Designed miniproteins, single chains, continued (4). Designs and how they scored, part 18

Each design is a single chain, and the fold is of that chain. pLDDT is the mean over its residues in the fold that is shown.

## One batch from the design tools (miniprotein)

Design m12630
Fold by ESMFold2-Fast:
Structure m12630 (fold): chain A 81 residues (1-81)
Amino acid sequence: DKLIEELEKKAKENPNDARIYYQLGLVYLEKGDYEKAVEAFEKALKLNPNDKTIYQLLADAAEKAGDTERAEKYRELANKL
């Protein structure tokens, strides 16, 4: 996948840029790679911890990965922001 390869290269060159990990998460989510989407969004969240949108995307990705408990926790956190 050319877009994932490009974003992974950008992440390696700019490891503290939350936007690159956010974009990686969105691409993984679109492709159905839900576990990688969760990992990418968690990285974005560590770099930008007050982003309600990232919590909502984490909840969606975790639920689609089959982790209902994690999804519920992220939804609750998003609602409290």
Scores: mean pLDDT 83

Design m12631
Fold by ESMFold2-Fast:
Structure m12631 (fold): chain A 55 residues (1-55)
Amino acid sequence: SALLLRVAARDLGVSVATVARLVRDPTPAGIRALAERTGLSPEAVRRAIESLQRR
């Protein structure tokens, strides 16, 4: 849902478009790049994306 994408983008400190791209195509390189930008672990970013995919 659009609401879940907006909440995740805010929590990760990135744009909705960035989160939406990773939900559609969750590459290891993309997850690592987002983790570096947000200060989160790659595992935390992966779990957030997987949660959004289960909607």
Scores: mean pLDDT 75

Design m12632
Fold by ESMFold2-Fast:
Structure m12632 (fold): chain A 69 residues (1-69)
Amino acid sequence: SDAAETYGRVGAHEAMKDPSYAEKAARAAAEGADRDGVGRERGGLATAQQAESMGDKVGAEAGRKAAEE
């Protein structure tokens, strides 16, 4: 949904700025989505999908990992 995409876009954008921070950025996006009722898994997967659309494989993997927690 559009709500999950909002968290995913933020997470992917932060991960791309600093790949060494990618896992923390993806986790923060997933946690934010969970707190706001969207859900951790949806936030993490949205981060992965957005990162893939931007060509960021590191951010995509971080998003998938965050979704599994």
Scores: mean pLDDT 82

Design m12633
Fold by ESMFold2-Fast:
Structure m12633 (fold): chain A 58 residues (1-58)
Amino acid sequence: SAAAEAAAKRAAEAGATGDAELAMRQGVHSASVANTDEAAKAAGEAGRRAAALAGGQP
């Protein structure tokens, strides 16, 4: 749970910096460690936002 929360937070930070790849990697890690749909969903959303901010379409 703590590891999943940390991974989701990192994914959100990566999204804010426009790093879609890092956001996606954190999403994979979050899902692997916590096996929680909530953490995986949050990381996925961060990755999509990062892609949009970087000028790519999801």
Scores: mean pLDDT 62

Design m12634
Fold by ESMFold2-Fast:
Structure m12634 (fold): chain A 66 residues (1-66)
Amino acid sequence: MEEALELHQKGLEALKKGDYEKAAEYFKKALEIDPSNSGAWENLGEALEKLGKTEEAEKYRKLAEA
């Protein structure tokens, strides 16, 4: 839980800096540990959309809906 939160926070920092590739990587790692974190699924989708990976983003957004 704590490790997943740390990875999510690192993803948010990368997202804030405009490093969308690194943000997506951190969010994916956080979700590997805690897949119940809806915020991380949404943030991963956003980072992927910013990268132009719209189809991949849509797949993760569907997972965020439960």
Scores: mean pLDDT 79

Design m12635
Fold by ESMFold2-Fast:
Structure m12635 (fold): chain A 63 residues (1-63)
Amino acid sequence: HMMKRMDEEFAEEAQELAEKGSDPKVRQIVGDSTRLQVKALLDAGRYEEAKRLYETLKEIAER
C-alpha cells in the first residue's frame, strides 16, 4: 500500500517544520511539550500518532 510511503514523506515534512520553526501562536497555545511529543513520536516511528498531533498544530496555525 501507499500508506508506508506517505507516512515516511509526512514524517520528513513534519520533522522539517518542527526544526525550522513554529508559529509563535502555535507554541503559545499547544506549548513546547506538544512539539517535543511530535518529535518523539516521529523518532519512535509512530507516524500515525505524530500525524494526528501535527494536524492539530497545523489547524491551530491556520487560524
Scores: mean pLDDT 60

Design m12636
Fold by ESMFold2-Fast:
Structure m12636 (fold): chain A 61 residues (1-61)
Amino acid sequence: SDKVKKELAERAEKTVKSYIKNLEELKKEGVSVPKLSDEELIKKAREAGEYNGELFVKEKE
């Protein structure tokens, strides 16, 4: 339904924002973080398990 799609999109945006915030915290701690495009940021968020496949967290057993 449209409501579910909207909620998934909002969750994906929150995940990306959270990931960016974590990168800024790492910069404050003196960790070198490469500049990434929006596509690369989304890819990294997926690899971190926060944004996987269908925008819903379904961890593989």
Scores: mean pLDDT 60

Design m12637
Fold by ESMFold2-Fast:
Structure m12637 (fold): chain A 61 residues (1-61)
Amino acid sequence: MVTEEMIRAIAQRLGVPEELLDEVVERSMERIREHEDEIKSEADIGPYTYRIVKEVYAELS
């Protein structure tokens, strides 16, 4: 299961400003929640979450 901590850690690694961290985390959580059933292995969680966080940050920046 993807956690808020995982999303926040990825956003910080991507260099998301502190002002946008909460918004990126919230929007990424909403998007991942709609598709969590598509993530069937722990190995897929990281790459999938990274992709979503990067996409959300691009939309907000």
Scores: mean pLDDT 75

Design m12638
Fold by ESMFold2-Fast:
Structure m12638 (fold): chain A 64 residues (1-64)
Amino acid sequence: EEDLKKGDELLAQGKFDEAIKWYERAIEKDPNNAEAYLGLARAYASKGQNAEATKWGKKAVELE
């Protein structure tokens, strides 16, 4: 999905807060998108928010 790709691009650029917004949009459109939850986990981990990263990473695993 385009929202997921935009999130990944922003994450690669170090724009973590913007990446989070695009991953949230991907999840809103498809709540079963495991890759969007993985992206959200990576963005939070990159911000040092390990509790949030673990929460979203666990959600991604549940969808596999």
Scores: mean pLDDT 83

Design m12639
Fold by ESMFold2-Fast:
Structure m12639 (fold): chain A 67 residues (1-67)
Amino acid sequence: KIKELIEKAIDALKAGNTEKAIEYLRKALEQAKEQKSRESFLIEGALGAVEAGHTDTAIKLLKEALE
């Protein structure tokens, strides 16, 4: 569930679809916060990186969240 949303966000970022990436990341973050998981911090960091225009950093954080 969360991993699928993260993978969709990575795909959207690679395609240059920042708006879709933010949408998927917000959904993933909501689920991760509900579970109080460590992935919530990585997803939150990735969302901040996307908003700042640091796409490579966002993808790196999201890949780490999948590990």
Scores: mean pLDDT 81

Design m12640
Fold by ESMFold2-Fast:
Formats: C-alpha cells, structure tokens, sequence
Structure m12640 (fold): chain A 73 residues (1-73)
C-alpha cells in the first residue's frame, strides 16, 4: 500500500540522513566516486548507491499520494 511504502521510505530516509551526517565531515576531501563508496560502506543494509536510488524511487512512486499530502502540510 502507499501508506506502507511511505513508512518504509521514512525509515530508509532516516538511515540515509545518518550516513549523510557521517560523510558530511569528510565531503570536502572526497571525490564523487569516493563519496559513493563511503555511502556504501556506511549503509548497514549493504546496498550499493544504485540500489538505494532504485529503492527510494520505488518507494517514492508507491507513496506519492501521501508524499504530496505531507509536502502540502
């Protein structure tokens, strides 16, 4: 369901936020490729950046009606 996909999306975004905060301290010294590798190292689920992107796109599409409501809030 869209609601279930929205919950999964929020959980995934929380984990990515933690990864981003960790990388943020190093981002000035990292190339784009090193940044991707660092994200993959810090993801506890062991997903590649491409897999994370695909998962986010899938969940966002399924949750789109609820995301529009949340964005309008």
Amino acid sequence: SAEEAFRELLELLRHLEEIVEEIKKEYESLSGEELKKRVEELDPRGLSVEEIKERLAELAERARPLLEEEAAR
Scores: mean pLDDT 66

Design m12641
Fold by ESMFold2-Fast:
Structure m12641 (fold): chain A 98 residues (1-98)
Amino acid sequence: MVTWRAEPSDGPEATVTAESSVTGERHTFRGAHRLVVEMAPGEIVTLTIEGADVEYVRATVSGGGVGSNGKRDPETKKATAAAQAPDQPSTVTVEGVL
């Protein structure tokens, strides 16, 4: 199971969407520049930032998981990154980079 938490930002407004590949659960937060997601062991989360003029999205995973950096797609104007938890519960932090 995953817990979703959006953190308010003093930066530009963005729509952040996170989707669990294990449960199919999808959450969308408006106005948040940063999203923190608590992940179950082995869970994969896809993180998309839309609405802000961001060049990259960065996903950082605690506890030895795998995060990625996604570059903005010029056609969709979205940046997407994937994150995978290790064999223990982990936290994913995602942020947009302008």
Scores: mean pLDDT 63

Design m12642
Fold by ESMFold2-Fast:
Structure m12642 (fold): chain A 98 residues (1-98)
Amino acid sequence: SNKEKALELLKKALEEVVEALRRVEAGDGEGAIEHLEKAKELVKEAGKLLKDEKTAEALVKALEEAIERVKAGDLEGAKLLLTFTIMGISSEISALES
């Protein structure tokens, strides 16, 4: 089903955001950005399958803001945004599994 496919995509997006956070903590901004770009694509695809464009747009904007903070060298701001984005994706996964 579209719901099962979207769940798989959101779980993969969560893994990418968690790895991006680890890369930020390690000072690997380029590696973090690669993982965040992958997370954006996965979230966009999940949003299309769920027809929930607003939640997907909000998560994508948070990921884009995190990328810009990494590029600006604001690693603490990036970590904070990524932590909230992880919570947001986890919440969406939990809602879909209910």
Scores: mean pLDDT 88

Design m12643
Fold by ESMFold2-Fast:
Structure m12643 (fold): chain A 114 residues (1-114)
Amino acid sequence: AITLTESGGGTFKEGGSIRLTATASGGTVTGAGWFRQRPGQPLEFVAVISADGTKVAYHPSVQGRWTISLDAATQTLYLDMKNLKVEDTATYYAFASSDEGLTFGAGTQVTVTA
């Protein structure tokens, strides 16, 4: 089964920039992305990328601010989060798709302060 190891969370100031990372192991990914859960809100889609990099999609609230990328050789997923806003405060969950279905990471907390 695929496992996802996430890093890059913490507490950051508004206007700052961070990179979230998730490395997939235990199988071959066909695509990967990020969901988030804001306090008291449902799980929300953030971004997705295909393993070959030809297909990318973003939630409208992050499009133009953030960039998703995937290093296919290491199966390392990145989310470059520029111009952080207080409303970006959430637990961020990496996901990977494979022939076995979808796998989620354990989640990484991002807190953005004014």
Scores: mean pLDDT 89

Design m12644
Fold by ESMFold2-Fast:
Order: structure tokens, then sequence, then C-alpha cells
Structure m12644 (fold): chain A 64 residues (1-64)
């Protein structure tokens, strides 16, 4: 379904964001304060997105 395809694409985007988060976190550990702040913002965005996707998946299961 179109909804399942959209969820898959969003999960792929979140995976890419996690890779970026890991890079920024490593830079922050080396003393890059801007990278540390960017990593924190990305952590919030990733966590929030994962919670919303989980809720969508639960609702889709009820439609089966």
Amino acid sequence: SKLEELIEKLEEEIRRLREEYERLRELGERGDEEAELRALLLEIAIGGSELVIERIKEKLEKLK
C-alpha cells in the first residue's frame, strides 16, 4: 500500500539521520561544540519521529 511504502521511506530517512547523528556525536566528543548541539537537536528529531512512526504502525495493524 502507499502508506506502507511511505513508512519504509521514512524509516530509511531515519536510518540516514542516525548515521549523521553518530558522526556529529563523534565530532562533539572531540570538542566541536557546534557539532554537539547539532547532535542533540538530531537526537530529539530522531526520537520524536520514531515514536510517531510506531503509533502509525499500531493504527495500520488495526486496519487489517
Scores: mean pLDDT 84

Design m12645
Fold by ESMFold2-Fast:
Structure m12645 (fold): chain A 63 residues (1-63)
Amino acid sequence: MPSLEELVEEARRAVEEAPEEKRAEFERELEIALELLKSEDVAKRVGAALRLIGILLDIELLK
């Protein structure tokens, strides 16, 4: 399984490759996920990981 750090890097790369129309939306989702990742709350960090996976899946579906 990828680490949270690996998921962040993959999500950043995927957002850079996203269609221009959708890039601003994915940038916002990435920002929310990164903010949750700073939390000491394990549930919020798990939520961040799920959001990062969601970004990757959504971008893959646009290909």
Scores: mean pLDDT 78

Design m12646
Fold by ESMFold2-Fast:
Structure m12646 (fold): chain A 83 residues (1-83)
Amino acid sequence: MSPRVTAVLAELFRNYPEPLKDKSDEAIEEYARKVVEAAKEAGITLSDEDIDELARALGIRHGLSEEETERLKAYLRRLLAEE
């Protein structure tokens, strides 16, 4: 795992240690906003490869389906491109 992805996950889990219980599209989008905030606070700029790795790691941690993981990845890419 890239050091950048590891740093973002550490910051995210420090603030939000519990697994994501609600897996609705709205909850996944809100969670993506929290991930983007964690990256900003850690001072980390994520590449496309880092975003792929981060979404996969979070999908495993929160028990997301493949489709839910792809939605998280899409929200992360959109939110990070807007910043």
Scores: mean pLDDT 83

Design m12647
Fold by ESMFold2-Fast:
Structure m12647 (fold): chain A 62 residues (1-62)
Amino acid sequence: MSEEERRRDAEAAAEAALELKKKALETGNVSLAAAADIWLVAASFLDEEIAEKTREKIKELE
């Protein structure tokens, strides 16, 4: 797997996590919060820097 492919996949996973977290906060839906955590773990497996930036964005929403 190329570095570009890994980074792209990490960005996609991070974006999914962020959007699911936004929905969870808007609706109070704990299943969406759990799904966001799963995608964030996937992002950290692919690229820790992208995952860290996404955690910071999620913190801004809280």
Scores: mean pLDDT 80

Design m12648
Fold by ESMFold2-Fast:
Structure m12648 (fold): chain A 69 residues (1-69)
Amino acid sequence: YRVVIEGTDLEAEDFAGIPGLLSVEVKGNRATITVQTDDIQAFLEAAADAIEARGKRVGRVVSVEPVEL
């Protein structure tokens, strides 16, 4: 999956340690994440928890696309 998330002060480090994470690219207030997972909902919850644990805020999930890896 390719996921685009908007938030405040997002950094690639905010997503470190999430299972199945292949790449993170942060530009401005958007993070583009490539993840391999059988449960995209569990991934989104883990990403929100990771951001919140660092005192940051998730604005919204912009897109979720299935991709061949």
Scores: mean pLDDT 75

Design m12649
Fold by ESMFold2-Fast:
Structure m12649 (fold): chain A 56 residues (1-56)
Amino acid sequence: MVEKTKKVVIKAAIENGIPIEKAVEALRQSLESLGASEEEIEEAVKEVREELEKAK
C-alpha cells in the first residue's frame, strides 16, 4: 500500500506542479492514515522528495 500511495502523490505533484514541500506533507498524512510505521513514513517521504527533486 505504501508503494501505491507514493506513486499517486508523485504523479499528482508532477501533473499539477505542486511544490515538493506540499507533496511530501500530503504523503505523510496519507501514510499515517494507512497506519504505516514511523520508519516507513520517513523512508517514503525521503524517496518521494528525491524523485520530485529529480523530476524538476
Scores: mean pLDDT 79

Design m12650
Fold by ESMFold2-Fast:
Structure m12650 (fold): chain A 104 residues (1-104)
Amino acid sequence: VTVSQGPESVTVPVGGTAVLSHVASEADSVDWYQQRPGEAPQLLISNGTTLAPGVSSRFSGSGSGNAWALTISNLQPEDSAVYYARAHSKDGDVWGQGTQLTVE
């Protein structure tokens, strides 16, 4: 299984929209996590599209086949973090490399 998360780093203005992608050679679903400096990763989206409890509706997950995306709308400064995708497949779970999002 090959995984690729992109972009590695992105800067988006406050009020803008960020789209983060994850491509896996084989995956049946993807979970998305947010990790702020000094914090443990927090679940945002499970099973590709299910919003985690307490997570803002500005976050949404989409995907089909081997291509998955996290969309963050109306970006706020507190959204500046590293975002990780975790792909689920028959061969086990594989973490993406992470995307550093900066909101300015």
Scores: mean pLDDT 79

Design m12651
Fold by ESMFold2-Fast:
Structure m12651 (fold): chain A 76 residues (1-76)
Amino acid sequence: MAELERAKAELTALVTDAVNAYLASQGRDDAVETPGAEEWSEEELRAFLTALGASEETIERALALLRRIRELEAEL
């Protein structure tokens, strides 16, 4: 459903923003899009965002989106 696709898009945007913020902090201007985070485990997503220096607020928002995606998929 459209709600599931929106949740996936929002997670992709959040992860992409975290990657690009990290790259910018390192002086790199290359555009990066990071799709597929919805297929990761909660532990993999947390570890990845932590390695990028993302805030706990950003990490918890990403995990909430991943959990929401799993809830929507479980209704199918």
Scores: mean pLDDT 77

Design m12652
Fold by ESMFold2-Fast:
Order: sequence, then structure tokens, then C-alpha cells
Structure m12652 (fold): chain A 76 residues (1-76)
Amino acid sequence: MALELLREGAEAFNAKDYDTAIEKFEEAARLAEEREQYSLAALAYDNLAKVLEKKGDLEKAKEYREKAEEFRKRAA
């Protein structure tokens, strides 16, 4: 379930296990997209961008921020 994956990703992020956080948030984004849960997909991509900013991958963080904004527009 996407919500459970978001929770697990947040727990990994707080533990500074950024690789696990990325895996969990990517799965959450995929499930939310497949189920057309666009607000949840946007949230998952925002969290992915936040993790990548912490890892110093600013280019990929920007890409995920853009995806989050696109899904937010679909949800409105």
C-alpha cells in the first residue's frame, strides 16, 4: 500500500538510510501512479526530491520536484 511505503520511507529517511528511503518512496510513487492517486504520487515525488537533496543529487531532486508539481496539477 502506498501510504505504508511512504511511512517506511520516512522512517528510513529519519534514520539517514537514504538508499532505503529512495526505494520505498519510488515504490510508493509507482503504486500511486498505477492507481491514479495523483495527490499521493505528488507526495512521494516530493519526498524523493528531499532525500536526493540530502544526498547532494540536486539534478535528480529537481526532476522529482517537477514530477510532483505535474501530479499536483492532475489532482486539482
Scores: mean pLDDT 85

Design m12653
Fold by ESMFold2-Fast:
Structure m12653 (fold): chain A 74 residues (1-74)
Amino acid sequence: AGLELFTEPEEEVKKLMEKALKEKDIELGEEAVRLAQELLELAKQSGDQRTIERAQALLEEAQKVLEEVKKANE
């Protein structure tokens, strides 16, 4: 149940990350991080350790993408 509720938002974050990297778009990178942060909060509320770990990994990936996009625009 928890993982199924996480699947669609996770795909959305990944699409935003891919588009941000391809287009070097800081705004898309920031949206990916914001959505990943919201998913992590929901995961923590669920108490499901696997969902929390998955959400944390997704947030770390989104933050790394944002850093790469920001470097491309420096």
Scores: mean pLDDT 80

Design m12654
Fold by ESMFold2-Fast:
Structure m12654 (fold): chain A 97 residues (1-97)
Amino acid sequence: MREELEREVDRGMADIAVAVGRLLFKKGKYEEAVEMYKLAIEVDPENAEAWTNLGKALFEQGKYEEAIKYYEKALALDPENEEAKENLEKAKKKLAE
């Protein structure tokens, strides 16, 4: 009961961190966005959106190998995530050249 409530609060806090990270990403503040997405993952490691967005921010920084790793984690949590699938293939293409 209490543990379930704590998990719901953690999910809400993770969603806020993801939202702030997305705002920073739109402003081109990729390093700051990465820190917000890492906070979301620390609070709720099952947040597939946070893993996907962390990969996107690392991709924008040219860190393609790290981006691939985090996209694969997102897909392990949510195999139907089309954005993570598309971004994973895009990152793999960058390393294949």
Scores: mean pLDDT 84

Design m12655
Fold by ESMFold2-Fast:
Parts: sequence; C-alpha cells; structure tokens
Structure m12655 (fold): chain A 65 residues (1-65)
Amino acid sequence: TTKLTALAIYGVGLSIETGERIRIELRDDTAIATAEEDTPESRRVLEEIRKKAEELGVKIETRIS
C-alpha cells in the first residue's frame, strides 16, 4: 500500500537524520515503529512518526525495547 510505504520511508528518513535507532515494520494495514532505546529524542521521533501516520490514515503502534 502506497500510504504504508510513504510512512516507512518517512520513519527511516527520521531515523537516519536523527541517529536514533528506530525500526519500522509493516503488517497488513498497520505500521509498527520500535525504538531500541528510551530517550527523549527517540520518543520525539516516535511521536513524529505517529503524527505522520495519522495524516496518512495509517494505523500505527509504537514500542520501546
């Protein structure tokens, strides 16, 4: 699905630009964003991904390892 692909690209881009270790997994109609560390910056990146998912109408789950 194009919306899921756009969200994944956005999330990977944020991970690269911020240096935060965020993994994006796509499952059917849902995206799962996982931060490997619980830091203020990783939480901010997860929140940006969540906002983008809402804009695209994509279901999102956020996780912290």
Scores: mean pLDDT 80

Design m12656
Fold by ESMFold2-Fast:
Structure m12656 (fold): chain A 62 residues (1-62)
Amino acid sequence: ASPEAIAKVIERETGVKLSPSAVSTLLKRGASPMEIITAAIILKKKGEKPTVSNILKTIKEL
């Protein structure tokens, strides 16, 4: 999926806007679209910011 499509799914599911460039960076670092979406949902539930660093840390714990 395109980074723009993944970013739109995250905004729909979490209400948080993640830039397509941030999504592209996560994909280049080996994260799957589903891992990125799941990590963003977990971070929202914890009240943490969905930064590239926080998403990567959360994915490692999946």
Scores: mean pLDDT 81

Design m12657
Fold by ESMFold2-Fast:
Structure m12657 (fold): chain A 94 residues (1-94)
Amino acid sequence: SLLELVAEIAELIGELLRKYPELREELKPVIEEIDKALEAIADKNYDEAIEHLEKAIELVKELKEKYPEAKELLDKLIEKLEELKKLVEEEKKK
């Protein structure tokens, strides 16, 4: 489930970069926050992972306002990032 969500997030980012190359620089901070979240998950630092996922979600919401043509894919990315955040929150409760 976690690995499947990570793969789906990577696929959505790849599709965004392929369909909307103008988003390349704007997506870089999103990718950096996702990478930091994944590193924190690997280290079992779940609070840090949640913080980085929340920052990634905020950045994607800002991109959706600037690039309404990419809204459908950006909305899907937000959904998958929020699903990943919920899984991390459940891992923290163990």
Scores: mean pLDDT 88

Design m12658
Fold by ESMFold2-Fast:
Structure m12658 (fold): chain A 91 residues (1-91)
Amino acid sequence: VKEELIKFLEELLERIDAGATPEQVAAWADEKAKEHPELAFELGVLSGIALIADAVARLATKIAGVPQEEADRWAREVVKKAVEEFLEYVK
């Protein structure tokens, strides 16, 4: 399953670089987790990180007055770094 996980992590990086939102990343990871139960934990963690990053970005715009575009960029960067860390860990 190492090769399949690496493939999914690389696909997630491509999707994030193409402008995928944290919500879209979470939805994609959840869908792949249903298709590959053996990877459900790893994909579920990434989905959770994406949803938390989105929630934090929304709070930052409402409480701290951070521009939406800046908050969205930050959330996407957090998700990207998490995927990069996972990829480094499984290589």
Scores: mean pLDDT 83

Design m12659
Fold by ESMFold2-Fast:
Structure m12659 (fold): chain A 104 residues (1-104)
Amino acid sequence: GVTITQSPASVTVPAGSSATLNRTASEDVNGQVNWYKLKAGEPRELLVSNLQTVPGKTRVSASGSGTNFSLTITNLQPEDSAIYYEEATAGTPSRGSGTKLTVT
């Protein structure tokens, strides 16, 4: 299976700014890169599927190649405070370690 590591583990940013969340993988997943937002007590929200932003997620973009990918969120709002994780489905499914984002 693919091992996915995310950085930073946690970050705090002011409202109205942008944040970039990074992930590295042990293997190239051929663009099968999916990003999720997770809040306690809520179902996970898909933001990016196979490197393509989900329609309507206008403040979210994904980029990268090979083993290094990132998620960028612009014009951050307090409701964006969550754990963000990447999940690769190539071969054995693997989930990243997550980044805790706090917007103040």
Scores: mean pLDDT 82

Design m12660
Fold by ESMFold2-Fast:
Structure m12660 (fold): chain A 65 residues (1-65)
Amino acid sequence: HMQQIQQKVQQLVDQAVQQVKDGKMTSDQAAGWVAQQAYNELGLDPAQVAQVAKQVIDRSEQAKA
């Protein structure tokens, strides 16, 4: 189901953003973590997931400026 995949990826990205906000990860580490989790749980391409996650994380940080 397309929406289930989208929701799971969104949850992983939200967790990654929270860990960057808490100072537990850099944005690069968070993007890599999302890619690894999405690959393990959903079988998604880790390179593409990492690229998308990095863009979302960077955008959330830049939106504060």
Scores: mean pLDDT 75

Design m12661
Fold by ESMFold2-Fast:
Structure m12661 (fold): chain A 96 residues (1-96)
Amino acid sequence: MTPEERARRAARENEIVSLKDKEQFDELEYRIAKEELGLSKEDYDAIRKGEKTPSLEDLERLAELFPFYGIRLAVLRVIAKEKGISLEEALKLPFK
């Protein structure tokens, strides 16, 4: 990568974080979740907000599609290990 390409990338990443264009990002997430997982907008929104616990299979598929679900799954694995419980039991715990 050229130094100019790296600078433009960093500027775009900072701009995206600053703008917090959540609505456009949310619509893309809803579409992907519907097409890949058959999840309704309502079900996906509930899962994203922590109001509905996804199945382990759905969470693993979401982790393949979106890196932030991969982080969520990794955190749940750590909690399960630390508490000596199953990953399925860790999914039912309140997320702090």
Scores: mean pLDDT 68

Design m12663
Fold by ESMFold2-Fast:
Structure m12663 (fold): chain A 60 residues (1-60)
Amino acid sequence: SSMLQQRIQDAAQQNAQVFAQRGNLSQQETQDLQQQIYDAALSSLPTSRAQRAAERERAL
């Protein structure tokens, strides 16, 4: 397993907790936000970003 994936997961958890405290989010909403942050971060990785950019350029 990638060390980078573990770091992204930890960062997503920490960020979700900060937003939960500020927004008075429920436990379920905090979990959903954590998952969304994690998925967004994975989508922003150079390899995934390069593949999606290439697909977008081919569509143009």
Scores: mean pLDDT 70

Design m12664
Fold by ESMFold2-Fast:
Structure m12664 (fold): chain A 80 residues (1-80)
Amino acid sequence: STLEEAEELIKEGKFEEALLLGEIELGLALIAKAVGLEELAREHAELAIRIAEMVIERSTDPEIIERARALIREAEELLA
């Protein structure tokens, strides 16, 4: 699953690649919402948030942390 792939990348210190997976999940959520697939949009947005939260927990890079926070804000706005 995308979540398992992101977790593996984070364990390897590949935070940028993990964030890219989260950003792809947000993109999929936006597409799903645009075509009326509300449940699928929610699932993808929640995956984006979870990936970003894992990055924030383990990264010490302020640029990476801010990028992850931006991803959470965008996904939460979509779920509102």
Scores: mean pLDDT 90

Design m12665
Fold by ESMFold2-Fast:
Structure m12665 (fold): chain A 97 residues (1-97)
Amino acid sequence: YEEEIKRDPNNADAYLKLGKEYFEKGDLEKAIEYFNKAVQLDPNNAEAYLLLGEIALKMDLYPLAVELFKRAIEIDPSNERARKLYEEAVKKLKEKE
């Protein structure tokens, strides 16, 4: 995927895949960087917003997670995972007051 970015730096899907790889390795900082690049190149990438929201939720950034999951649902309302994670983030946000 890094080679795909070098060949075509506007390849949103390559940034999304690279972000997923860093997320799986636990490198949240690089994952956020690459997912942000993916959404800049393709603002309708529901999966990138979903994964950014999961990172925000893991970092206890509940207001940000709520906004990111809401955006993912607006782009792809059929994504049940995004809807469930949105409900979880809203619940955690209410618990934090």
Scores: mean pLDDT 80

Design m12666
Fold by ESMFold2-Fast:
Structure m12666 (fold): chain A 90 residues (1-90)
Amino acid sequence: ADAEMERLRREGLELAGEVQRKLAEVYEKLKPEDQEEVLKLVAEIDAAAQALVAALDSGDVEAARRELERLRRLAEELKEKLEELLERQK
């Protein structure tokens, strides 16, 4: 059993779920111009998630680690951006 690949897959799914939940809670509350900025970052997250899935499917552990790290950084950036945009509305 490739325990490392299963761990990377699980962490990727957890990050994807967190991103989807945060967007569902916040996106509709944003101004249209702020929604456009968020969608640009969401596209980058989607690309990283697709690259992670491709690496996992090919068994490339090193590529999977790089793409998971990239996905994690982009997810953190999205969270900070959403919090910043919500604060600007107060």
Scores: mean pLDDT 82

